# Designs tried in a protein design run: designed miniproteins, single chains, continued (3). Part 103

Each design is a single chain, and the fold is of that chain. pLDDT is the mean over its residues in the fold that is shown.

## One batch from the design tools (miniprotein)

Design m11577
Fold by ESMFold2-Fast:
Structure m11577 (fold): chain A 118 residues (1-118)
Amino acid sequence: MAFDPFVEPEDLEEIRKLVKEAKKGNKEATQRLIELASRSKPLAVAAFEIFLEELGDEARDLVRAISAKDWPRAVEEAKRLYDKFPALPYLLLHYLEAMKRWDEAERLRKFIEEQKKK
């Protein structure tokens, strides 16, 4: 499914605007995306897919890993993108939890917690 039809159109429009601002390095937009993803699994999945679409070629290797269901590689690609796009590992974390990929989600959680201590 492209987008969950039960996610409100207004929420999808907010996510698209926040993704464009977060891509530009807007810290408030990044924090708002992380907050929305933490409240709802459908919103987290939608935000992650919209973010990957907006990044295009910059997320190419991450998209390839996800399409191949190579979850360990997806985790490593998200870690590499953290400094430029700090929302991506958080969104992937929630996506992995929605997919019941608990081991890969835990690896991302530990990475994120270590980054917060710096």
Scores: mean pLDDT 81

Design m11578
Fold by ESMFold2-Fast:
Structure m11578 (fold): chain A 109 residues (1-109)
Amino acid sequence: SSKKIKELIKKGKEIFGKIKEAVNARDKESAEKQIDEFKKLLLEIAKEAVKEAPDKAFEVAILMLRMMSEAEDLRLAMETDAPEAERQAIIDNAESAINDSIEELLKIV
């Protein structure tokens, strides 16, 4: 249901907040755990979205792949000894891309 998808998205935003905190703290173990949980949640969102809009399965898959890719970019931001400004830019770009993908998903379901 649309309500279930919105509840899963809310949980996803909470997990994403934890990823940002872990990446900024350079807590590799916590960041990897939260990124894995985020990816598992994205798969559950995709399953529910495809049930609501089976004709949009391809569009849902593209949005999920985009969000997963952005979550992996956060892992790269944590691994690099890049300047603070570059790390923050990766985080900001990932957050923007994930929010855009969520808005597009909510138009589908």
Scores: mean pLDDT 84

Design m11579
Fold by ESMFold2-Fast:
Structure m11579 (fold): chain A 83 residues (1-83)
Amino acid sequence: AAEKAIEYLEKAIEHVRAGNRDEAIDFIDEAIKAVEESTDLSPEAKERVLRLLREAIGHLKMGNYDEAIRALEEALKVLREAL
C-alpha cells in the first residue's frame, strides 16, 4: 500500500514538471487513498504524509508548482524513511 503511494507520487511529480496539473492531482488523489488504506505506516507518518499531499494539491490549484513539488518530495521522503 505505502509502496504504491510512492509510485503514484513519482508519477505526480513527473506530471507537475510537464505542466499536466489535472493528471498530477489525479495521481496525488490515488496516493492519498493508498496512504489512508495502508497498514505499513505509523499514525503519525500517515497524518504527516496526508497533510503534505493536501498541501501539494492546494499549491497546484493556485499555480504554485515549485511549492507543490517541494511538498510532494517531502511526502516521498517521509514514506521512504517510514518503510
Scores: mean pLDDT 86

Design m11580
Fold by ESMFold2-Fast:
Structure m11580 (fold): chain A 66 residues (1-66)
Amino acid sequence: MEKKTFNYREVRGLGPGEVARQQMEDQVKAFIEQSGKPAEITVERRPLGRSAGGHTVELVTVTVTA
């Protein structure tokens, strides 16, 4: 099976964080649809600290196996 890992930084509590999540979900969905196979998705989150604006920043790692 093919395996692909995606990473992005999410700023919690603001629209930019929601946009980044949506873009990642779209990329994952496209990969699954292109594979044409059953897929397993694993999501991991790591706190990185705070942005200059004082918002919590997380590293989100999504691993897709299809």
Scores: mean pLDDT 72

Design m11581
Fold by ESMFold2-Fast:
Structure m11581 (fold): chain A 99 residues (1-99)
Amino acid sequence: SPLREQLLAGFEQLLRQALERGLISEEEYEELLERARRLSPEELLELLREVYLEIMRKIGKEVYKLSDEEIEEYLKEGEAKLEEDVAQALALLEEARKS
């Protein structure tokens, strides 16, 4: 599926950027990619969501030095944007199933 390939490529890019910034280990990078390769498009989208929010939490804490309260607000903004992207990706998945 072209959409599954796009989701996997986007996930790999996210993980690579996190690795380059020291936000995940090489072991976590390899484990998450191996997990992603075994998942359906829907399961991959949920994994991408979970990993994205965890990376945002680490960025807020380690890069921006945010307090726990500020991290919660930061994650709410990131989650709102992610939900829009997820809704669009799910709509494209339904379109692909009908084709």
Scores: mean pLDDT 76

Design m11582
Fold by ESMFold2-Fast:
Structure m11582 (fold): chain A 85 residues (1-85)
Amino acid sequence: SPLQQFIQLAQELLDNLDLPDEEFEKKIAQLEELAKQLPPEYQDLALQAIRSIRNAHLLYKTNPSLASLLKETAQQFIKELQQLA
């Protein structure tokens, strides 16, 4: 399902915050496409997860502490989505 694919890809990105920007952004685009396929009631939560994942990647080297907090925030959103699967 799109929800299971979203959860799997989101977790993969959180485990690989050090991916090159071009590769990471291609996977973010895939997450955004998957989010559009979710029921409307899940889309806001999915978009919040994407935002936190993207920001964790952007801050990974320059602000590791904030990146870690954003990773935890994204993991919480993913757990909420997983309960709906």
Scores: mean pLDDT 87

Design m11583
Fold by ESMFold2-Fast:
Structure m11583 (fold): chain A 83 residues (1-83)
Amino acid sequence: MDELEQTEKAIEELEKQAEEYKKKGDETGSVKDYQKAAQQYQAVLGLYEQLKSVDPEEYSARAEEARKKLEEVEKKAKEALEK
């Protein structure tokens, strides 16, 4: 129970940080900000994989959304790297 609550809060914090870094990268064109956003989304995916072992139906869908966001940020990082 406590572990599930802590994991969900961690995911929420990581997603918020990832969105902040992505937005900052969009504003500045900074590869580093996009890389930081990607790292946060990778952490989110790891935590969803852990939760999927408990409730695969719910967390599989959420993991898929996080994976798509990770792919978007990685693409933006590659584009910014070609400055």
Scores: mean pLDDT 81

Design m11584
Fold by ESMFold2-Fast:
Structure m11584 (fold): chain A 86 residues (1-86)
Amino acid sequence: MERKLPDLTEEEYRKRIAELLKEFVEKNADKLTPEQRKEVMELIEKLPEMTLEEARDAVAYILQLARDAGLSPEEVLEFARKIEEL
């Protein structure tokens, strides 16, 4: 029981989020402006220094940017689901 559902440390959670965000940005690079890509990548690089709350806010911000950039609600939900599975 204890081994199957681990409580992620804040550091491990930030690391996983950073990896997923980077993959998401690379997959959708053509839909984002160069300015948006730079801002998202800067957030990813700062994630190890962020609090858990700041990391969650960064995720919410990137998901909102994706919606504004014209990603389908299904694509955004699928990405959010991957984060929730962490």
Scores: mean pLDDT 72

Design m11585
Fold by ESMFold2-Fast:
Structure m11585 (fold): chain A 66 residues (1-66)
Amino acid sequence: SEAVELAKRGLEAILAGKPEEALELFEQAAAADPTGAFRPLAELVREELAAGDLSHSRHLAEVAEL
C-alpha cells in the first residue's frame, strides 16, 4: 500500500530530524488513503512544528507499528 510506505518514510524522517519532510510524506499518505489514520498524524506534526517541540511525534515514530 502506497499510503503505508509513505507513512513509514515519514516516521523515518522524524527520527532522522527532518520533520518538514515527514509532514510532506504524511500529507501524501493522507491523500493516498483518506480513510486511514494518516491525516491526524500529519496534523500532529504540523502542530508540533508550529510549537517548536516534536517530542510527541518522535516518541510515536519510535514505537509505531504499521
Scores: mean pLDDT 80

Design m11586
Fold by ESMFold2-Fast:
Structure m11586 (fold): chain A 100 residues (1-100)
Amino acid sequence: SEKKELIKMASELTKENLEESSEDEFIKLAANAYKLYQLDSGKATEEELAAIDDKTLAKRMIEYIKKLLKTKTLEELQKQVEERAKKKHEELARLLEELE
């Protein structure tokens, strides 16, 4: 199913346990990942992305992941995911200590 495919890809990209997430929560996570990709690559503005619904953004994220899997090894993607997730977790933990 599309949801199972999204969970597999999101788990592969973020290392988050998303199998037990609600469909809406999962769609928001995938949509946010796509927004970050588009902003980082300079291909879209925040205003343009805000006009697009989360389900559409999540589907675009699936297509992006499929393209990457075809052009990169699974091991390369896995390494990038682990490094990105670790850095994000460390930054968020630090901010929480300072703020809440």
Scores: mean pLDDT 64

Design m11587
Fold by ESMFold2-Fast:
Structure m11587 (fold): chain A 89 residues (1-89)
Amino acid sequence: PELDEKDQKGLEAARKVVVKEGRSKETLIKAVEEGVKNGISFILTTKSSLSEEEKKKLREIAKEYGVEFFEDIETEEEALEKIKEVKAK
C-alpha cells in the first residue's frame, strides 16, 4: 500500500520529535495531537523515547480521534509496515 501525503507527513513529524533532545512531555504530546488533527490515521511512538505516563496520554489522544496507536516502534521500516497494515484494513 502507498503512503498518503498526510501519513508521510505524520511519519516525518514523529521522526523529528523522537530525535530532538530536551523535548518536554507537553510539547511531544501537542506535536502528536497536531499531526492527528491534520489527518494522520495513526500515532507512532519509539522505545525508550517515552515514559508509560506519556504513552498513556498518547493512547487517550488516539482513542479520542479514533486512530490506531503503535508503540515501541524501533525503526522507520517497522513504522512503514504498521502504516501498511492500517491501510490494508
Scores: mean pLDDT 56

Design m11588
Fold by ESMFold2-Fast:
Structure m11588 (fold): chain A 64 residues (1-64)
Amino acid sequence: SMMEEALKKVEEWVAASVQRAKERSGVTDISYSVSVEGDEIVITATIGGRTIVMRLTYEEALSL
C-alpha cells in the first residue's frame, strides 16, 4: 500500500539522517519514533533533551 511504501522510505531516511548527525556532531543521545496519524507520517526525534516533530504527507514521504 502507499502507506507501507511511505513508512519504509521515512524509516530509511530517518535512520540515515540520524547516523549522519551522530557522525557529524558527536551527539550520542538521539532517539526517534515514526508513527502514522491519519494521512500523515509523524517523526518524533529527541536530540540532547530537545524534541523535534516533523509531519510528512504520504506524497512527500514517497519523494524521499
Scores: mean pLDDT 80

Design m11589
Fold by ESMFold2-Fast:
Structure m11589 (fold): chain A 90 residues (1-90)
Amino acid sequence: MAEELMRRIEENARKLEPEVEREAPVLAEKQDRELYERKLGELYARVIKGSMEKKSEEEVERALEALRRAIALSRAGRPNEEAIRVLAEA
């Protein structure tokens, strides 16, 4: 279920928060806002597909890594909290 996936992503993202804080400035310099938004859309599609298919640890791990990058970009001054929430709810 998508809510269970979101809960797992949130719990693991919380564990990654110290790393996100360190990486946020570097990621922001390498990504422009348009690229960031397109990437989030692609990640949303992938997470939705993975959630509807068999939930594999590999797909959850990739979604978590992508979410970590998205959070880092958001914290670096690119606020897309709703997009991140949509990804987590997929």
Scores: mean pLDDT 52

Design m11590
Fold by ESMFold2-Fast:
Structure m11590 (fold): chain A 107 residues (1-107)
Amino acid sequence: EWKELYEKGRKALKEGDYETAVKYFKKAAEASKDDPYAKGRAYLGIANAYDEMGDKEKATEYYIKALEYMRGDPETAELTGAVAIASARSRGDEEMAEALEKKLREL
């Protein structure tokens, strides 16, 4: 169930339909229930869509949520955080980068 919604979100993201991507990733997160792996993946999708739209505040919020659900998978959390931090710094968003680094240290 959540995988089908997640793939619809990814398809929309690849096509540049970021609003549709957010809607499907949110539905994927809801369908994930108590599965932290599924929720983390869905929140990462939401964060990527907002990042592509230039909504830095929403992107930061959902990257932090994704990292929280990745607490049980340190390698995936570190990789996800590193990519998000690099993206934030590439556009001069040190506030987002610092928030993400702080969240990684809390994991």
Scores: mean pLDDT 82

Design m11591
Fold by ESMFold2-Fast:
Structure m11591 (fold): chain A 86 residues (1-86)
Amino acid sequence: MLRELARELAEALYNGAPAEEIIAAWRALQRALVADDPEALAEVDAVAARSLPTAEETAKKFGEEFTFEEILERLLEELEEYLAAA
């Protein structure tokens, strides 16, 4: 499940999907990672909302600078670190 969600997010970022689609994919992955923590789920929703304006710019940067596999690996590692730090 998590790898499939990360792959969907990586595809959205690599292909330059609309901001709403990128954020929806990121939110789905993050919610799956913290499914047993209601407070973390609320924080994920808040982060998704505030990240929407920059999502398209972030996707463009990732698609230009990284391969699909590098994006996927980075997303998994960075999201796990973000949740561990929260």
Scores: mean pLDDT 72

Design m11592
Fold by ESMFold2-Fast:
Structure m11592 (fold): chain A 95 residues (1-95)
Amino acid sequence: IREKVLKMNEEEKKKVLEEAEKIIKKEIEKLKSENPNLTMEDLFNNKDPITQLIGQLLQTQAAGFAATQAGLPEAVLEELELKILELALKIIELA
């Protein structure tokens, strides 16, 4: 999966992220309708593999924001971006 992500051009990366975002939004809206107090822990403890991957992606995005704010090296930011793309692809493949 890493090799597939590394071969993607910028348009392909954008399309993957947009497609994953649509799946994530729909799933989160469904979960929030069932539990208005939905937490990150609820996502990780869910039996659905897609929901668990959504939790991991959201956590990785939060880590990326924190890393950017802390001024961490570009190599760290690039690794987080690749991880987000890998998780996005896994969500799309399972959906």
Scores: mean pLDDT 78

Design m11593
Fold by ESMFold2-Fast:
Structure m11593 (fold): chain A 70 residues (1-70)
Amino acid sequence: SIEPPSEDDSVKSTEKLIEQLEKTNDQELLDIIKTIVENLEKLIKEGKKLQPEAQKVLEKLKKFLEKKEK
């Protein structure tokens, strides 16, 4: 796999963690995801522009939370 020249390691770690935690279906997973989503949404509400990778993470997290409400 090819990695982009400019990429935040924390974003990669977050994506990998989400995949692993999604398989676990743990209560702590929901708490962590909610916190991350709230923080990212707060940044957007303040008019901050997220990096493309961070935007993808936010989309994945929101989609996971929506699935849990079903």
Scores: mean pLDDT 67

Design m11594
Fold by ESMFold2-Fast:
Structure m11594 (fold): chain A 64 residues (1-64)
Amino acid sequence: SELEKALEELKPKVQEEKDEKKAMKAAWYWNEAVTALKNNDPKKAAEYLNKAKEILGLGGKVEV
């Protein structure tokens, strides 16, 4: 799915983040997005994914 691809693409960007506080927050939201997707909640997964992207200063909003 597009959400799975977006999460896979975001993973290395979370790992590359040099600001420890931002990296930790982004990782938390990324993990919450994965959990929501596993629980068949793609809307909540997209919301958490978008929050992780915002923390990392990345553009482009994902919606479902």
Scores: mean pLDDT 81

Design m11595
Fold by ESMFold2-Fast:
Structure m11595 (fold): chain A 62 residues (1-62)
Amino acid sequence: GRLTQRAAEAAGRLAASLDEEEQRALAGKSPKDLANAVAAALPVSPGEAAQGARLFRASALA
């Protein structure tokens, strides 16, 4: 859905600003810290930040 697209963009923006080691380190943080990092990379709602955090973590740990 539309929220998933925006969440993916936020997660992608965050990933593009970090190297692979930084991405893996951040993926190991709490869901709250990761959602805050997603929201800082691109302004999104709390729900979108939480979705972006899940997408980022899945990608970083793949």
Scores: mean pLDDT 79

Design m11596
Fold by ESMFold2-Fast:
Structure m11596 (fold): chain A 68 residues (1-68)
Amino acid sequence: GVVRLSGIPPGAEPALAIALAREFPGFRGVAVDAAARTALVEFASREDAEAAIRFIRERFPEVRAELA
């Protein structure tokens, strides 16, 4: 499953990537566009992607997360 993130605060990208990698064993990778303040995050399953959206909404409320 793939999640699109937007509205990432400047400089928060490493912390967000580390948090997702630690929380989700199904984390496969992240492609960050720092200039656009967006990222695409890949997970092994759709269920991991949906759980990651809930996690981000709880811990990073300024970031918008949606299925891609």
Scores: mean pLDDT 80

Design m11597
Fold by ESMFold2-Fast:
Structure m11597 (fold): chain A 87 residues (1-87)
Amino acid sequence: MNSKDTIISQILTVIRRMSRDDIIAALQRAARQLPARNHPIVNQMIAIIRSNSIDDALPQIAALMRQMSVDDLQVILAALLDALARQ
């Protein structure tokens, strides 16, 4: 079974290959599909990406993602992969 750490690592790898605008758009899309409990966490991830370089943002985003369930992280991963596939 996929561990939470595996999914987080995959999300970070995908983010590293995307533009800032595409990452933000994908996270906003994921937030609309996620339960309300995750909206503050995803909004904080977006704020970190807007205010920092991607390299400085990644450790902070990883820490926030550890607060989310595996199922909720799969929604984020799917939104990021969908955005990446459209490029």
Scores: mean pLDDT 84

Design m11598
Fold by ESMFold2-Fast:
Formats: sequence, C-alpha cells, structure tokens
Structure m11598 (fold): chain A 62 residues (1-62)
Amino acid sequence: SSAALQQQREEEAERLEREGVRAVLDRDVATFERILAQLQSLGVVSEERRAAAVARLRAEHG
C-alpha cells in the first residue's frame, strides 16, 4: 500500500486504541471486545493477545 494508506490505518488503529483504553476505564467489557476484534482485523493485535486482554479485563472487572 502507499505511505498515505499506511498512515491512515495507523491513525485509525491509534484512535481505536484510545477508545479501548476508555472502555477499560469505564469497565465496558463488550465495547472493549468489539474494539479488540476491530484491531485484530487491522493486523495490529494478534488473536492470542486479544484473547489474553479480554480474559484479563473480565477477571478484573467482569
């Protein structure tokens, strides 16, 4: 992809990461799971990291 498309994807991933942090602070497990799934689709987060993060959040707040 062009550099502009890569930058756009990086900016979108950063936005989603910020929304994910907000979901964790709000203890909104469902929103956090949806955001992680979207980040995984963008190739930013592996399936293993996503599953581990969800499990940890559920253990602490769910």
Scores: mean pLDDT 75

Design m11599
Fold by ESMFold2-Fast:
Structure m11599 (fold): chain A 75 residues (1-75)
Amino acid sequence: IDSLLAQFRQIAQQLPNADVLISGVDAIQFSINQGDNQTAIRAIQNAIATLQSMPDSPARRQAIALLQQIQQQIQ
């Protein structure tokens, strides 16, 4: 899961509001580390919603796919 979070951080730098997306991933990682998977899942869903509000791009689609993979790993 740490590798998926790292990949997301790399892709987020190519997207609008990269700082907001990276901050969101830090919150997701913190919640996972605390064993609070419910809060992590909610944070992931909020990040996906933010990405879906952005213009369509390959980087946006990859970022959404990574978040979906992270969600599957913690469910």
Scores: mean pLDDT 82

Design m11600
Fold by ESMFold2-Fast:
Structure m11600 (fold): chain A 70 residues (1-70)
Amino acid sequence: MEEELERVLEEGKAELEAATSRDQINLATIRYTRRVIEVLKDASQETIDKAIERVAKLAGEAYAALRARQ
């Protein structure tokens, strides 16, 4: 579980960092939030919430980077 979660988050980070538009960031955020929930379906709500927060943080960083380039 933990290894699979870290792999999904690494993939999400790479895709979000490669994003060049707000639409790409939004679609990646939705996709990786869903994947995180699927991986953690048998985990505690606290674990799920923390993983969703990690995806949200990566999305926020991607938005900040996109805004800095404008």
Scores: mean pLDDT 82

Design m11601
Fold by ESMFold2-Fast:
Structure m11601 (fold): chain A 85 residues (1-85)
Amino acid sequence: GKRISELVGIVLRAIGLVLDAEALLAQLPADKRAEGQALLAAIKAAYKEVVAAFKKGDLAAAEAALAKMEAKLAELRALLAEAKA
């Protein structure tokens, strides 16, 4: 069966990724703000997928949605690094 402990861990990690993304967005200069906001919106959309998967007990779907969040957060980190370089 699906492991509730693993699903809880994924949701907690996903919450952390949303908070990290919001903190990174706050550091972006004005000319990168719209692009950063689009990335945050994608992260929040993937977070909704994590929550939906959690409610269904679908570990594979939760892991896939978390991976989408991590990929978009990496893009947001790269955007901030580009803006500082």
Scores: mean pLDDT 87

Design m11602
Fold by ESMFold2-Fast:
Structure m11602 (fold): chain A 76 residues (1-76)
Amino acid sequence: SFDDYVNYINRQGDNAVDRSRQDPSMSDFMISVIRTQVDYIIQSRNMSSDQQNTMYSIVDQTERNVRDARRQAIAQ
C-alpha cells in the first residue's frame, strides 16, 4: 500500500540521519540514496501527484534532518 512506502522511506530517512550523525562524510551519499529510492518507487508504482508530493516532502524533511545531524557531529 502507499502507507507501506511512506513507512519504508521514513525508516530509510531515520537510518540516513543516524549514519550522518556517526559519519558526517556520508551525509551527501545518504541523501542521494534516499532521493534515488523515492524516484524509483514513484516511477515503478506510477504514483499520483498527491502521492509524489507526500514522498518528496519526506525527502525534503530527511535532507534537513541529515544536514542538521552533520552540523551537530562536526561541532563536536
Scores: mean pLDDT 86

Design m11603
Fold by ESMFold2-Fast:
Structure m11603 (fold): chain A 95 residues (1-95)
Amino acid sequence: MEAAEEKNREILERSKELAEEAEKAGVPMEELIEKIGDEVLRAAAEMGRLRAQGVPLEELAALLERQAAALAERDPGAAALFRLAAEEIRKELAA
């Protein structure tokens, strides 16, 4: 497995742990993730392709932020997830 795929897998596993904690608090995060997960998974696959083409992480974070803004009126749930993904990428860049 390539390093990029390993990092994406870690992010997905951490997201599942957070979903379990949210469910314990009475928030049905798994149902929300499942419902909008297809759009997020397609975006993640496209980001993986862009990374493989040499697009820098800073540019990917900017694209996710732009996409979140575009989705804010139509799908605020997906917009929030794209915003969180951009924040996670920026944290990796700062480390």
Scores: mean pLDDT 63

Design m11604
Fold by ESMFold2-Fast:
Structure m11604 (fold): chain A 96 residues (1-96)
Amino acid sequence: MKEKVDKYIENTKKAIEELRKAADELLRVDPETGARYREEVDKTIKEAEENLKKARELADQSEVGARAAYTLASISYGKLKKELDRVRKRLEELRA
């Protein structure tokens, strides 16, 4: 279980960086759309960072905690990926 949590934590950190870069690019291409997306992006990143801290603490407490951490980390990663896909799709539409 802890190995799966660690994998999601690492993947989540990479997803956060990718999401920040995509949001910055969207702001450069279309400032109005980029500003609106930036609010949701910042919220999603903040929630993911808070959940990563909780997941690390839970994983270290017990086997039950590690399972809770896995669930929390996987949900957070899913939300980050969904937001990243949303930003990337808008960038593609604006570049077409």
Scores: mean pLDDT 80

Design m11605
Fold by ESMFold2-Fast:
Structure m11605 (fold): chain A 65 residues (1-65)
Amino acid sequence: SSRIEELRRRLAEALRARDLETAARLGVQLAKEGDFEGAERAAKWLASQGRTEDARRIGEAIREA
């Protein structure tokens, strides 16, 4: 899906920029689109940055999809 490819590209850019808020939003969007690998990448990175609540929300979005 071109949408998943675009979301993954934006996530990679957010991770390079250390943009926590954008990574959190993109992780949830990837989960809703069914890209659990991309969503898990965002969640693990956010957890490593101390953003445990954002990581938890992504995990919840994966579970609900």
Scores: mean pLDDT 89

Design m11606
Fold by ESMFold2-Fast:
Structure m11606 (fold): chain A 99 residues (1-99)
Amino acid sequence: GLEVSGDDALAAYREAVATDPTVARAEELIKQGREAYKKGDYETAAKLFREASRLYQEAADRYAKKAAETGDPKLAAVAYLLYQQSFQARRNSGVALGL
């Protein structure tokens, strides 16, 4: 398929964080989850990471659909990065719970 550079993919992702309220909320929940984890509040961290994972997945599905409809490889790159963030957040939730 048509690939974008890592710099172009990251720039498109940053634009999604700036313009998509679902992506912005997921990013904020990750920051809150990391802060809770640093304070030893593992239950709150796990909950925040789980909610972030859900929002990243929701946004990823929307970007993937739009990428399929438009053929825009930058939207495909954003969807891919959002799916990766969803998987990382789910993993971090498990780690916070000692799983």
Scores: mean pLDDT 88

Design m11607
Fold by ESMFold2-Fast:
Structure m11607 (fold): chain A 96 residues (1-96)
Amino acid sequence: RAELEARLAALEAALAVLERSSDPERALREAARLVADEPAIRALLEEALAAKAAGDERTFAVLYTAAAIALIGAVEGLRLALASSDPEVAAMFLPG
């Protein structure tokens, strides 16, 4: 549980960096550092950086979008997993 909470915090921090940055290359480098324990997402971020460095704007756009979608999906998936594994948290969202 604490491990899932730590993963969620890291993924949320990475997503926030991508959302707030005016410099996509710096954002990708910082996000990749924050998600060191998420190899699939880190690979997408690193590949996006490599494409940008190579001047391949099309591949960069595709990989950046894929990384952002993967981060959003991971954040929401972990939030749902934590809510469903914790009856106290689940009770907060029940009607009545």
Scores: mean pLDDT 77

Design m11608
Fold by ESMFold2-Fast:
Structure m11608 (fold): chain A 90 residues (1-90)
Amino acid sequence: SKEEALKNLLETLTKEFKELLEKKDYKKMVEKAQIAALNAAEAGIPKEDILKVIEEALKKAGASEEAIELVLKAAKYGAEGIMKSYEEIK
């Protein structure tokens, strides 16, 4: 179900974001969020619900407000977000 898919995504992303945050690998965090958003959108899950799960996963992982803003901005813009995120990291 949609609810089970979103719950599983939340648990998976929380774990992955915790590991990446410990490594300060913000580029991979952005990439993971964008891939998750793309895959969930392809599965027909509303973008609003996907973004809420990504935000919650980042908060549960202990990400700063600045890191949450960066990753959500990238996920929200999709392919365009990838290009913008690389410009902001450089």
Scores: mean pLDDT 76

Design m11609
Fold by ESMFold2-Fast:
Structure m11609 (fold): chain A 63 residues (1-63)
Amino acid sequence: ALKEAIASGDLRLEVAAFVAAATGAPQEALDHLKRAAESYKQGKRDEAERHLDRAFELIREHE
């Protein structure tokens, strides 16, 4: 459900992927988004959050 996706961070990942595609983000940011998705699937939420934060940093620096 949408509320469960928000709670697990899945919505944040989807938004990050959309922003990355729209802004032409570097491949390194896309790689971190993929790693975040895999970490969420494995229940490694802390690892997923670290990859999301790194992806956002790369997107901001690319601007």
Scores: mean pLDDT 66

Design m11610
Fold by ESMFold2-Fast:
Structure m11610 (fold): chain A 90 residues (1-90)
Amino acid sequence: SVAELFAQIDAQIDQLGKLLPADLTAELREARRELKAAIEAGDVRRVTKVALRFMGLLTEAYLYGKKNNDQKLIELVDQLSKLLSQLLRS
């Protein structure tokens, strides 16, 4: 369900927050809140804009993982990207 996907996304952001700068974690949480609101509103344009923002933040997190050779961070970003993709197709 959409609710289960959001719960899994929240859990992954919590794990990422232990490894990422606080400001990037805050931006991920904000993008997640905006994405839920856009989906509930049925606003396809807003969902698209927020999803692109979310993907940009995940790309930034991935580059942090590469720079710091943090394989766990890279794996968590990949998992969150997969959950976001599943959410957008549901």
Scores: mean pLDDT 88

